# Designed miniproteins, single chains, continued (5), part 80

Each design is a single chain, and the fold is of that chain. pLDDT is the mean over its residues in the fold that is shown.

## One batch from the design tools (miniprotein)

Design m18770
Fold by ESMFold2-Fast:
Structure m18770 (fold): chain A 113 residues (1-113)
Amino acid sequence: MEERKKELLELKERSLERLKKLKFSEEQKEIIKKLDEGAEKLKELLEEELKKLELEAALEIVKLLIAEGKLSEEEIKQALAVFGVGKYVSKKDGKEVKGSEFLEQLKKANAAK
């Protein structure tokens, strides 16, 4: 009964709203557009790419909110957990890094003082 459509709409709307607020690149918007045009069959294939875009959107939101001091570290950690990305793998040593540890690195890079 088109439960797949409902699920895809939920994922699409969530990502589109974030992209609108963050003014992401045309390449990221094109991936969402492809999801919109024929996502039902492509959901499983695009789900990893969609999660990657959601992660990038979350990181950009986090950068802005940290710079403004609007979120606590706990709130940021919860936001990342909602995307299912509570852990990151360090590219340098391949070691798993929890979201809070990654956020500390991100704050250090984004904070201007």
Scores: mean pLDDT 54

Design m18771
Fold by ESMFold2-Fast:
Structure m18771 (fold): chain A 87 residues (1-87)
Amino acid sequence: GITDEEVEEALEVLRKAIAEAPATEKKLREERGELSEEEKEKLARLLEWYRLAAEAIENDPEAFRELVDRILREGASEEEVLELLRA
């Protein structure tokens, strides 16, 4: 099974990724220039997920920890993560 330490490491990685998401978007635009429509949609969805996750971390850190554990155990999709964060 997944250990508490692995969940904690995953949470830390996600917190860093969320904090860096705006910089990652800017860097991707600068490096690739014109993004395809599919890449734009995927990036927009990922950034939306990161923004919702950041709000969840601040408002309910325990629920966010449970979400991370569920993702790691069940392999939840990006859509499922977004639905859980919106609930």
Scores: mean pLDDT 61

Design m18772
Fold by ESMFold2-Fast:
Structure m18772 (fold): chain A 58 residues (1-58)
Amino acid sequence: IDDILSELEEALSKANEENKKRMEKYIEYFKKVSKAKTQEELDKVIAEIKEELEKDRK
């Protein structure tokens, strides 16, 4: 997971502005999921991701 995150961050640094915006969103979700240490934290992260996806669905 850490290796994948590092690769994503490196790719983000090399991307143009549009790709950077898109990849930042996915990297942020991935970081939130990977840092959840308890089921309660994971549930909160999933709820936040769902809320953001619903708003972005417009």
Scores: mean pLDDT 69

Design m18773
Fold by ESMFold2-Fast:
Structure m18773 (fold): chain A 92 residues (1-92)
Amino acid sequence: GSAQKGQQVFAEKNCAACHGAEGEGGVGPNLLAEKANPGFTVQPIGKTIKDYDDEDELHLAQVIRKGRGKMPAFGLTDDEAYDLIAYIKTLE
C-alpha cells in the first residue's frame, strides 16, 4: 500500500473522529504502529501494527472494509484498505 494515499483516505473517511487526528485513539482504539493495542481483536497477542505480516494485514483490511463492532463498514477497495494500513504503520 501507499502511505500517502492512505493518509488521503484517512482524511476523506474521517477516521480521526474515532481514532484521533494522529492515531492516538479515543472512541476507537489507537493506531500507533509501535504501541500494543488491546482494542484490536484482529491483532495477534504481542504484535504491534508495525510488526504485522501479510496475514495480519489481510485481517486488518477486512475489518476496515467490512467494519466491526462500533466501526462502520466503509465502501473501500482492497487497494484503499492496504493504503490505510501503510499509513497507519507510519504513526508513532
Scores: mean pLDDT 62

Design m18774
Fold by ESMFold2-Fast:
Structure m18774 (fold): chain A 74 residues (1-74)
Amino acid sequence: GLKEFFEELEKIIKEAEESVKNPLPEEKIKELKERFEKLVELGRRTLPEQYFPLLEEYKEKFEELIEEAKKKKE
């Protein structure tokens, strides 16, 4: 349910955090981004509106981590 959904989001965030310290190949970063985007879209379709601000916070955090990981690669 709701708890399992956010636990899955947190797992993806942890993978993104690790990618900042140990840069992943671009293909793996793309896969991680696609997995995250699909999960956020699912959340917007299935979760009560009261959780949308929390989804946006996770999205912002994820995008920030991916930007940091990409800068480290270049």
Scores: mean pLDDT 80

Design m18775
Fold by ESMFold2-Fast:
Parts: structure tokens; C-alpha cells; sequence
Structure m18775 (fold): chain A 68 residues (1-68)
């Protein structure tokens, strides 16, 4: 649906900004792949949420490493 696409575009944009701020070139490549698939009309919701979870776990691990 148009609303679902708008939501996914917004979430991808947030992830891209985060990955750019961290210099995470691997994450940027994964985001570009998901964007291309979304532009092709695929439902990438599951893959996007999986990537968000993965990046969140990486961020938490890095935060712990900085204080320990």
C-alpha cells in the first residue's frame, strides 16, 4: 500500500542517516540493496526489520565496549 511504502521509505532514510554517521559501509550497501528492491515493488518489511535489529545489536555492543 502507499502508506506502507511511505513508512518503509522513512525507516530506510533513518537507517541510512545512522549508517552514514557511523561510517558503516557494509550497512550502507545493505540499505542500498533494500532500497533497490523496494523501488522494484518488493515488500522488504521483514528484511528491513531484520537489518534494524542487527544494527541495533551492533550499536549496543559498541556502546558496551566503549565503557568496559
Amino acid sequence: SPRKREFLEKELAKLRSYAESEGDTTALRQIEDLQARLDAGEDVSEELFDLQTELGVRDLKRAVERVT
Scores: mean pLDDT 78

Design m18776
Fold by ESMFold2-Fast:
Structure m18776 (fold): chain A 93 residues (1-93)
Amino acid sequence: KTFNLSSLTSEKEKIKEFLLLAESLLSEQTVLLDGQEASTKGLSKEAKIELLKKLLNTLELSDDSKEILLNLLEEVETLSEEDAIEELKKASL
């Protein structure tokens, strides 16, 4: 599945795409981000969440939106992998 964060102009669309990327990153070994293959093979859940936090810091979002997404990532880090994926799915709706 391909994710394109760099061409999105709406903050709401960036947030939605980021949440879909986060869900895919936790459930799949590899994802495509802006046409680049990002391999998550061999990464722990914690390492995947740290990667998502780094990606979040590069997005042009308001501080409030970044704080909300960071708090969500911190919450899902404490959950089982299945529960974390379900929580991200709920957030992307």
Scores: mean pLDDT 71

Design m18777
Fold by ESMFold2-Fast:
Formats: sequence, C-alpha cells, structure tokens
Structure m18777 (fold): chain A 65 residues (1-65)
Amino acid sequence: SAEEAVLAVLNSSITDLRFKAQMIAAALREEGYEPDADFVERAEALLRTISDPRELARRLVELAR
C-alpha cells in the first residue's frame, strides 16, 4: 500500500530530510499518486514536526491526494 511504501522510506537510514521527502514523493509516484510541485517542501515540514512514523506516513499519503 502507499502508506507501507512511505513508512519504508521513513524507517530507512536517510537522515537528510529534503532527500527523504524526495524519496517519499518517488515512492508515492510508484504507487500511482501524483504529488504536486509543493509536495517536497510540505513533506519536509511534516518530517520536522511529526515524530510518529505511522501518523506521518498517513499524513504524507493524504498530502499526495
């Protein structure tokens, strides 16, 4: 699922939040989503704010809808 694909990126060893947001956008595109031009910037902000990976994955999938 899209949430599981995002969660896999969130649980990866990637420490750079911008690169992590870009990888999340790529994972969402593979799942058939079309993140908009603002997605990476908005995703990076969520990554700084929300610490729970499951809540964050759900919010990121919602952001790509």
Scores: mean pLDDT 86

Design m18778
Fold by ESMFold2-Fast:
Parts: sequence; structure tokens; C-alpha cells
Structure m18778 (fold): chain A 97 residues (1-97)
Amino acid sequence: MISEKIIETGKKLYPNPSPLLKELFENIEKYGLEEAWKKSTPEQKKLLKRLLYSTALEAFLNGDYELAFELLDFLIEYEPDDEIILNTKKRIEEEAK
């Protein structure tokens, strides 16, 4: 499940998570990614964006292109003008060929 991969990656990257990040993990586990994003404050959305981006990069490095694209597409849906995310997706698409 995508939510599990996000939480696993987050715990590896942030073994001592802030209270704000702990709340994000709980919301993702309880409500799923889309609802967790909708319930997030602007500050929580910045943290969640970083977490999803890191999870997408880990998925790419592990050859899980499907998960990498799903997470990047989610970020593009909510932040379509983010050139870093758009460029990252293009790079992964080139490697997936």
C-alpha cells in the first residue's frame, strides 16, 4: 500500500520525527494520502511534499517506477507549477525507457 511505503520511508529518513511530522504519518495511515493532504496546514503540506518527493526518489532507485510516478503525479496535481517535481518526473521517464 502506498501509505505504508510513505510512512516506512519517512521513518527511515526521520527516525526522530517532529510532532508535526508524527501527525502527518497518523493522518496518512488513518485517512490515506489524498485526505491527509486536504487536512494539512500549509506548513504540513511543505513537509508532506518533501516526504513524498523523497519516497518517489527511493522508489525510483529501487526500480519501483510505478510508485515513483504515482507519488510525483500526486504532487503535480496539487502543485502543477513546481519545476523541480516536473523535471524529476521527466528524468525518471527517461530512465524507465
Scores: mean pLDDT 79

Design m18779
Fold by ESMFold2-Fast:
Structure m18779 (fold): chain A 79 residues (1-79)
Amino acid sequence: SNVKKTQEYMDKAIEYALQGDSKKASEYAGKAAQNAGASQQDIEQAKKTAEKAAKSDDETTQKMLDLTKQDFVSQAQDS
């Protein structure tokens, strides 16, 4: 399921971002966006958002990536 896989990738992106692992956070956010059917530009934007989130405080990281997760899960439903 596209929805399930997008959720799994975003959960991993959030986990790695909270650990400060910007590389893995970016990689999994990119995979979530790709699985949701996002454009290449949106995939790159998701990766940049995850990198920025990984360098933020935990509250900001969680909030930013939760919004991103909601957006891609919604997109995956339509893909």
Scores: mean pLDDT 83

Design m18780
Fold by ESMFold2-Fast:
Structure m18780 (fold): chain A 82 residues (1-82)
Amino acid sequence: MEAAREAVLRLIELANEGRLDEVERVIAAVAEKDEEAAERLRTLALYAKDHPLNEKEKENAAESILADELGLRAAELAAEAL
């Protein structure tokens, strides 16, 4: 759980910083295991890139991702890739 949450927060930070190379690397690694999980993370990363999130918004986004089974799986796979 904690590693998954930290992975989502890190992915948002990378997107906010414009480090799309690292974002794409993580998403590609997730896609090798689960394409639907990868799309869930890609949607979040694209949103964060276009709308930089503050600390509270990052926590809310992480909570939202972890609230459903697909999002939790995506976050766990991202933690393995980070």
Scores: mean pLDDT 81

Design m18781
Fold by ESMFold2-Fast:
Structure m18781 (fold): chain A 63 residues (1-63)
Amino acid sequence: GLENAQKALEAARRGDVETAAKYFKEAASKIPGVNPEDAEKGALQGPTAGLAVAHDLIEAAKK
């Protein structure tokens, strides 16, 4: 989960929202209480939204 969230963050930081969305979906599927489809949709809203989703997923994975 955490590794995919970090890869999604890197993709979002470079503006690759499609790649970020795919990695966010995979990361979310490994984290309890997170909907993978919602994470994917959030990332597709743009790079800034993708960075916010990445932060939330990384913090959730650390718990």
Scores: mean pLDDT 72

Design m18782
Fold by ESMFold2-Fast:
Structure m18782 (fold): chain A 90 residues (1-90)
Amino acid sequence: SKVDLLLEAMKQIYEIIEKLPEEEREEVLARLEEIKDNMSNLEIEEDVSVDEALQKFLEEVKKLLEEVAEKYPEIRPEVEKAIEILEQAL
């Protein structure tokens, strides 16, 4: 299911974050939490479709992961895999 793909992608994202230096991990985790909160607020406050909220979440997470891969090119293969799973969740 799309939910199972989203959960798998989130698992991969947390594993990527765990491989980062401690200071960067805290920053990236905080940004990920903001993205999650923004998605939840869109669904609750504006009665927007789940698909629209999910697409916004996907774009924000992809942006965050690309920034991480630019700073740490060695984890780009893991980032690309996580993005692929996220895109399949659409």
Scores: mean pLDDT 77

Design m18783
Fold by ESMFold2-Fast:
Structure m18783 (fold): chain A 68 residues (1-68)
Amino acid sequence: IEEAAEKIAEALTTQKTEEEAQKAIEEIVKKYKLTPEEAQEAIRLGAAKAAKDPKASEFGKKLGEAMA
């Protein structure tokens, strides 16, 4: 979960569009074989990490704020 959350945070800081970020998140969930509950937790943790990164994309910051 923590490793997947870190990968999600990277996707949220590097991808400029919501569609690109969503695709990256889906690939991470598939790669780590997360259950739906684990995927939701990893996304929440990753979004929180991205929101605190000053280099985060506008989408990443908005997602982090919405999940706080």
Scores: mean pLDDT 68

Design m18784
Fold by ESMFold2-Fast:
Structure m18784 (fold): chain A 118 residues (1-118)
Amino acid sequence: NPEKVLENLRKELERLGVPEEYQQLLLSFEQRLFELLELKKRANEGDEEAGKQAEQLAKELTSQLDQEIANLQKNGADPVVIAHVHILLLQLKLLTGEISPEEYMDLMEPYFRIIANS
């Protein structure tokens, strides 16, 4: 249920004191990851057009997430915000098959630690 996941993320970001502009940014990326999941599901069911749209969306999201990480680091943004963007990028890499589930769990650990200690 995408709506419940987005609501839970919004509540977590509010609890952590993340500024509303960054909450909207993170929620927007999470929503686009759900769009990617739906496209990949349709592609697996034989929809070649959905497969092409999924590949294009994944490339766009990767570029945008990399750029946001660079911008947030340059601007000295809260480590919790930067950690959430890294988690979204890792979720995207897992969805595209760029990293294995084992690599995903290992790479996620430092970002979860930042969030847990905040």
Scores: mean pLDDT 87

Design m18785
Fold by ESMFold2-Fast:
Structure m18785 (fold): chain A 89 residues (1-89)
Amino acid sequence: SSEEEKKKELLKQLAKEIREGIDIHINNYLSANPETTEEEVEKLRKLIEEIAKALENYDLEKVKELIKELELDPELALAIEEALKLILE
């Protein structure tokens, strides 16, 4: 349906915004958590990229699983969950 197509387009837009903001999110996280290791930064980047990919694929179960793994950035997890609620209603 056109409604499902609109939701998919909004999720793809959210994925683009997440990817474009990844360096900002990482920099903000590092400013708050200066003891963060390079391995933890790479893990966070990979999780954010996997979330963006799952959003583009309309894989909502995978998105929810990956958000739970964002223990390193709970504020980002909450922001993504709130965006999903607005898109999916």
Scores: mean pLDDT 80

Design m18786
Fold by ESMFold2-Fast:
Structure m18786 (fold): chain A 71 residues (1-71)
Amino acid sequence: STARAQAIVEAIGLMRELRKEGKSEEEIREELRKRGFSEETIEAAEKVLADIEKGNGELPETVAVVAPAPA
């Protein structure tokens, strides 16, 4: 369990650094694969990053423009 948590944390750190460099999500995934991260670890890191982005109060405008069907 510790090894998996470590890998996810490391992947998140790399993803954040690559995003600061202006890389796309696809390019970030490819870079993580080059460094030997598994597909499962990459997916987990992406989900955690999405949660952090929401929790930081910085919401993308395009995602905020969805309305549920009327009840």
Scores: mean pLDDT 69

Design m18787
Fold by ESMFold2-Fast:
Structure m18787 (fold): chain A 118 residues (1-118)
Amino acid sequence: SEEAVQRALEVLTEAKERIDKLMNEVLKAIENGDFEKAKKLVDEIVRVVSEAMERLMGIFDEGGFPDEVREKLMELFKKIVKEIHNIYENIDDLDAVKKEMENVKKLMDEAIELVKEA
């Protein structure tokens, strides 16, 4: 339904805005050599993604989304979580972190476009 699509878009848009803000804070922490703070901020990004997934699953359970869209969105979220894990593992490599952050942003944009086409 159009209403379910709109609610899902709001969840994804809010998550993307929160992630973008946290990513900027991660980069600042890395540039200051505060890798402990950077890792804690990456854990917060994981929590934002998990919260968005739970909220999307609630919307899907109410109906209005094709199963194929749900499956593709879940696969995108698995890729997002993997890229965030790569940020955590490469936290002392600023160039790698920046590349992995760009990958997360592109996957979030893919998720938004997928929901728009539902």
Scores: mean pLDDT 88

Design m18788
Fold by ESMFold2-Fast:
Structure m18788 (fold): chain A 81 residues (1-81)
Amino acid sequence: DAEKVKRMLLEEAERMEKEGYTETAERLRELGERSPEMSPMEAYAEAMEVMSEGLEKAGDTERAEELRRGAEAAREAIAAA
């Protein structure tokens, strides 16, 4: 359900903002507004990409690499479908 995906992304954005990742939270909110126009898996992949970039900028490179690998796996699954 597109509306549920949007709500989950907006809730994750609030979580990121509370943890100090304000730029990441803004990008997740923008993704939430776009999510009705995309598949849930595509929205999930973009969310991981956005969070990975935010963590890398904050210096948490190991967590950023984990999220980047997850995003790549999701993108490969989308391409294979």
Scores: mean pLDDT 80

Design m18789
Fold by ESMFold2-Fast:
Structure m18789 (fold): chain A 86 residues (1-86)
Amino acid sequence: SLSDKIEEAYNTLYNNAEGLANSSTMDYLGPDLSFEERLAIVKEALKELKKEIKEDPNKFKSVEDFYQALYERLQELVEEAREEKA
């Protein structure tokens, strides 16, 4: 089911959080952030998305919508981290 595919996508990202922190996506969003700061952001974004999935397993219409939501949340958390560093 779509819900199962989204859960698999979440689990894959959660088990590879360090890889996401070291990814070109995080290099683009937060080139100024340390690995530890990026990893904390990735883990927080995934935690928030997991909560959303548990509250409504049908919230996302596609796996692509789930990845888009992750990207948007990573961007928001990067902006917040930069404000705390300024």
Scores: mean pLDDT 84

Design m18790
Fold by ESMFold2-Fast:
Structure m18790 (fold): chain A 71 residues (1-71)
Amino acid sequence: SLTERAKELGLSETEAQAVGNSVRVAAAYLLQGKHERAERIKKTIMKVYGLSEEDVNALVEEAEAELKKAR
């Protein structure tokens, strides 16, 4: 799951759930064409949780795939 992948990056259970929720919101904005809103969320995750741009992008891509499959 998305939460399990976030935990693999060294986040706690609570942090992984928060990041998972945030990347799902970012992915939803990308699917709506709201790229600026998505970018702000990604940058906040990087700053708050110390994740790399590569790691955050990978999580957002997984969240986009999850949302496309559910819709």
Scores: mean pLDDT 84

Design m18791
Fold by ESMFold2-Fast:
Structure m18791 (fold): chain A 62 residues (1-62)
Amino acid sequence: MTVEAEAVATLPAGQEAEAKAAALAALRSLEDRGFTLSDIRVEVRREGDKDTATATATGVLP
């Protein structure tokens, strides 16, 4: 079964690297549950006083 996986992390502005790391860590937690992830992408956007990282991937259960 193939699913789209998404994880979002929002941190104060100036913490883009930390937001990205948090979103990726949350997404990668699916691998501990047996998912195989591919096509991993991360986008970071600044909106006012916040940096939001969105990590997406295609997840496959064996």
Scores: mean pLDDT 82

Design m18792
Fold by ESMFold2-Fast:
Structure m18792 (fold): chain A 108 residues (1-108)
Amino acid sequence: MTKETMEKIKEAALELARRGLEAGAEVWASFEVLDDKVRLSIHFKKTKDIPDEEVELVEVEHKGEAEVFSAKEEFDNGASRVSYTITKTEEAVELAEKAEKEINELAK
């Protein structure tokens, strides 16, 4: 994964968080380290109106062992989640940790 792609993911995640806060949602982030993947999740409560375009901005062409997948999920209680799943590297873990911290700081 290139540093450029990693930075783009972080910027997209932060922008989604800012938009959620501006829409009056409760926003928080979490990250999860799996055996072969790192997943950064942004959680939104009481909003369904997160632009699909923001999710699509993180879709990148697969190259070798480095993959990025974005997904948006909506729940029946009015909550939603956007997740970025990245092939596990030291850089991906570091990015997820930094993004989680920055998003949770924005929410306070």
Scores: mean pLDDT 67

Design m18793
Fold by ESMFold2-Fast:
Structure m18793 (fold): chain A 94 residues (1-94)
Amino acid sequence: SLSLPDDEKKLQELLAEVEAQLAEVKERHGENAHLNPEYAVLHYELGEIYYKLGKKEEAIEHYEKALELLTEVMGEDDPLAQAVKKKLEELKKE
């Protein structure tokens, strides 16, 4: 995971940076962006940032997208896929 700042302004700046990286992966890989593990990791990072911002619904959406992408590309036994799945189970109980 990321080492995330506690400062909301820095979190919003980091959010913009990660969204820009996601757009760059889409531009470089086109329709095949979803097959790139970096794309899955960027969605996981967006989930972490949204959760720190208190935006639980947006965090869940990005974690679900990361899990979908990780299981497609890396398989269900991938350590990050397993970690994201566990985190989603915990968040959905809140």
Scores: mean pLDDT 83

Design m18794
Fold by ESMFold2-Fast:
Structure m18794 (fold): chain A 79 residues (1-79)
Amino acid sequence: SARQREIERLREEAARRTLEFQRETRADRRGVASEELLERARRFRREMLELSRRIAELEENEAQLAEIDRELERLRARE
């Protein structure tokens, strides 16, 4: 279905972003201040949660949506 194809596309995007983050974190680890690394990690976590939220919406998983929304609120509170 179109919904299943969109879920698969979002999962592929999440996997790609994870690999990119791992590559950047590995490359920059020695030259980057700890606060900058934490900021990058927080941005990555937000992006991943937003992708997971879209997947949960398409799957109509209300419990997962509620959990992801709570995690996003916690991240926003620390901005």
Scores: mean pLDDT 81

Design m18795
Fold by ESMFold2-Fast:
Structure m18795 (fold): chain A 99 residues (1-99)
Amino acid sequence: MMEELKKIVKEAISDPSVSIGRKMRILALLVEIEVLIRIKAPREELIKAFLDLALELAENGFLEQALKVVELAAKYLKLKEEEVEELKKEVEETYKKNN
């Protein structure tokens, strides 16, 4: 899971069109997820952290990567289909609003 998540983030931060500040924000959100997993944070905090990363990726034009983050969160946290659909909708709406 974390190795797959890091690979997705690497694709986004390797894009030369993304500003240094945006790359730093994306990396900070990845680190937040790693920390929350390490300290065994509540499920709801992890859901929020995964969503925050997915929304940041979507805002920066990385819709495919953002949706993959939601799918990894769904698998890791064993989210219900309805929960996954709501998260995907938020990601797609954020992408459309900013791109």
Scores: mean pLDDT 85

Design m18796
Fold by ESMFold2-Fast:
Structure m18796 (fold): chain A 80 residues (1-80)
Amino acid sequence: ASTLTATSTSATATFAKAMAAGDVVRVYSGGELVGSLTMTAASTTATVALNKPLASGDTVTAVALTANGAASDYATGKVA
């Protein structure tokens, strides 16, 4: 299963399926895009810096996209 841990300024997602170089991880909170990262190497883990601070208890969702834009995996968590 995919998991996500978040702070007010970053989200770390661990996906059940490994991402490849060129894949994109997008992070959402409250339906807003709050962070994005393009993978530089194959990994099951992505740490994404957030473009706005989140409050403790906010729900965060990360989606892994292939280099051509297809969604491959999802992870959800809350800001600690």
Scores: mean pLDDT 79

Design m18797
Fold by ESMFold2-Fast:
Structure m18797 (fold): chain A 87 residues (1-87)
Amino acid sequence: SAAELAALTAELLARLREILAASDEEALALMAAMLEELLARVAADPASAPLLEAAIAEAVRELAAEAADAEGLVRRLEELFRRAAAA
């Protein structure tokens, strides 16, 4: 639903802002924790995957729109994601 998407987008937005504000070591740990939680949610309810994907995409889009350097922000998130996923 639109309400579920909005709530989840707001949650992920807050978490991504916290990750971006953190030091490199802390940012990696926060990203890993977020990914573990999202994977657990999908494992418990695979039907939630499209909603989670949409919420992540909307959160990243909103962060990029507000950023002075949108490309740099997206690159940092992608790097943190890759490093967290590889750990």
Scores: mean pLDDT 84

Design m18798
Fold by ESMFold2-Fast:
Structure m18798 (fold): chain A 78 residues (1-78)
Amino acid sequence: DALHQAMVDAARAAILRARAEVPGLVSAEATLEGRRITVDVTAETAEAAQRAGDIVLDTLRATVPPGVEVVVRGRVAA
């Protein structure tokens, strides 16, 4: 399953990069459904959530196979 593996690898790379670059990132979780990757990021501040989301989106755009849909959602930890 080459497509599934490529999507998993892309999601892992994106989350690892966000964790390395964004202080205040609380969690980042990827959900794979067909040809869609959804990454939910939770951070301590709105600015950290936005920065983590931007890093995830940029990394996924650079790495995903053609035809894969990318959705990034950010929230602030309560």
Scores: mean pLDDT 86

Design m18799
Fold by ESMFold2-Fast:
Structure m18799 (fold): chain A 64 residues (1-64)
Amino acid sequence: VLSAEERAALRERVAAALQREFGLSPEVADAMAGTIVTPTSTLAEIRAALRQLGVPEAVIDEVL
C-alpha cells in the first residue's frame, strides 16, 4: 500500500520519466502522471499504464 507521500513522490518520478521519454512539457507530463498515479491506483495498474504508453520496462523499473 502506497502512502500519500509515496504517491506524490511516484507521481513526480512518472512525470519526469514522461518528460524524458516523450519530450513532454513539465505541465503536460504532470497532468498525465496525475491520471496514472491516482489516490487508489496500485503499483500493478501504474506499471500497466506505463507499458500501454510505450515506456520501456527498464524505465518503468527505475520509476517504480
Scores: mean pLDDT 82

Design m18800
Fold by ESMFold2-Fast:
Structure m18800 (fold): chain A 98 residues (1-98)
Amino acid sequence: SLALKIAIYGFRVLVISSEVDFIERMAPRMSPAQLRAALARLDAMAADLDAIRADLQSLKPSASPAEQAEIDRLLARIDEVLKRIDALKARLEALLAE
């Protein structure tokens, strides 16, 4: 069902957001090897979020008004996490350049 798909995507976004929070907190303590691994992980997470966003956007026109509202809330959360990933990638690249 669409409701179940939205719930699963919401859970996946929550997991990604938690991992971004962890990388952000640990970044100043990371070795160069860990910084490179974190950058690769952030790229993979951004790709996953882009795929979820694209699928949700494709589903939205056929969804009920209640489901559209849930999709819009989840899309807004995805956009927030993607912006955080972009900012964090810039920070990790700066740390790696030192």
Scores: mean pLDDT 92

Design m18801
Fold by ESMFold2-Fast:
Structure m18801 (fold): chain A 73 residues (1-73)
Amino acid sequence: MQPLQTVLTPEERERLEALIRLVEELSERARREDTPEALDWAGRVSGRLLELYERGASPEELRAEFEKLLAER
């Protein structure tokens, strides 16, 4: 066991994969709209999702926040 490497648990890996998928979906949606407003919104939402991820949010919590932010736009 090497202390210099972080080994993600299955739960942590699932959380990271959820974050990546949501950020990718967000980026794709912003590119489709092709406006500065959409890009700015995408940046803010990505920042919020990353903040929640760092605070230990579950995949379900990340998805719920993403859906909420989509609906509030």
Scores: mean pLDDT 77

Design m18802
Fold by ESMFold2-Fast:
Structure m18802 (fold): chain A 90 residues (1-90)
Amino acid sequence: SLLERAEELLKQAEELLKKAEEFLKDENGTIEEAIGLVIAAIGLEFEAELLKEKAEKEGDEKAAELAEKALEAAKEAKKIAMEALRKKSK
């Protein structure tokens, strides 16, 4: 169901956000790992946006709300991952 997909995406986005935050504290993290986190965050952002649009079209308010939360978490993870990339590129 759309609700189950939205719950899965939210969990994935929250897990990625936590990984990005932990990576910012890791002085031994590589540029390649930072790039991987950025790419993963971009992917989740696109998936969450598409799911939100589909849920809104189908009138699934609960799935749309969870997809919006997943989108917010993915955007925040991307921001943190981009900051980590900048720090590693020094």
Scores: mean pLDDT 86

Design m18803
Fold by ESMFold2-Fast:
Structure m18803 (fold): chain A 60 residues (1-60)
Amino acid sequence: SKLEVLEGVKNLLESLIELGLELSPEAREAISKYLKEKVGVEIDPNLSLEEILEIIDKLI
């Protein structure tokens, strides 16, 4: 479901933020494309992980 996709990406971003890890530009583009294709949401891949997480939280 769309909710499962959003929760999966949220869990990934929360884990990365907690560990102080960054996503590569390629991984950011892949996640942005994945969210567009599965959920219909366009997210700027150049936003911070915290900003992307905030957008996802508003959709859940």
Scores: mean pLDDT 86

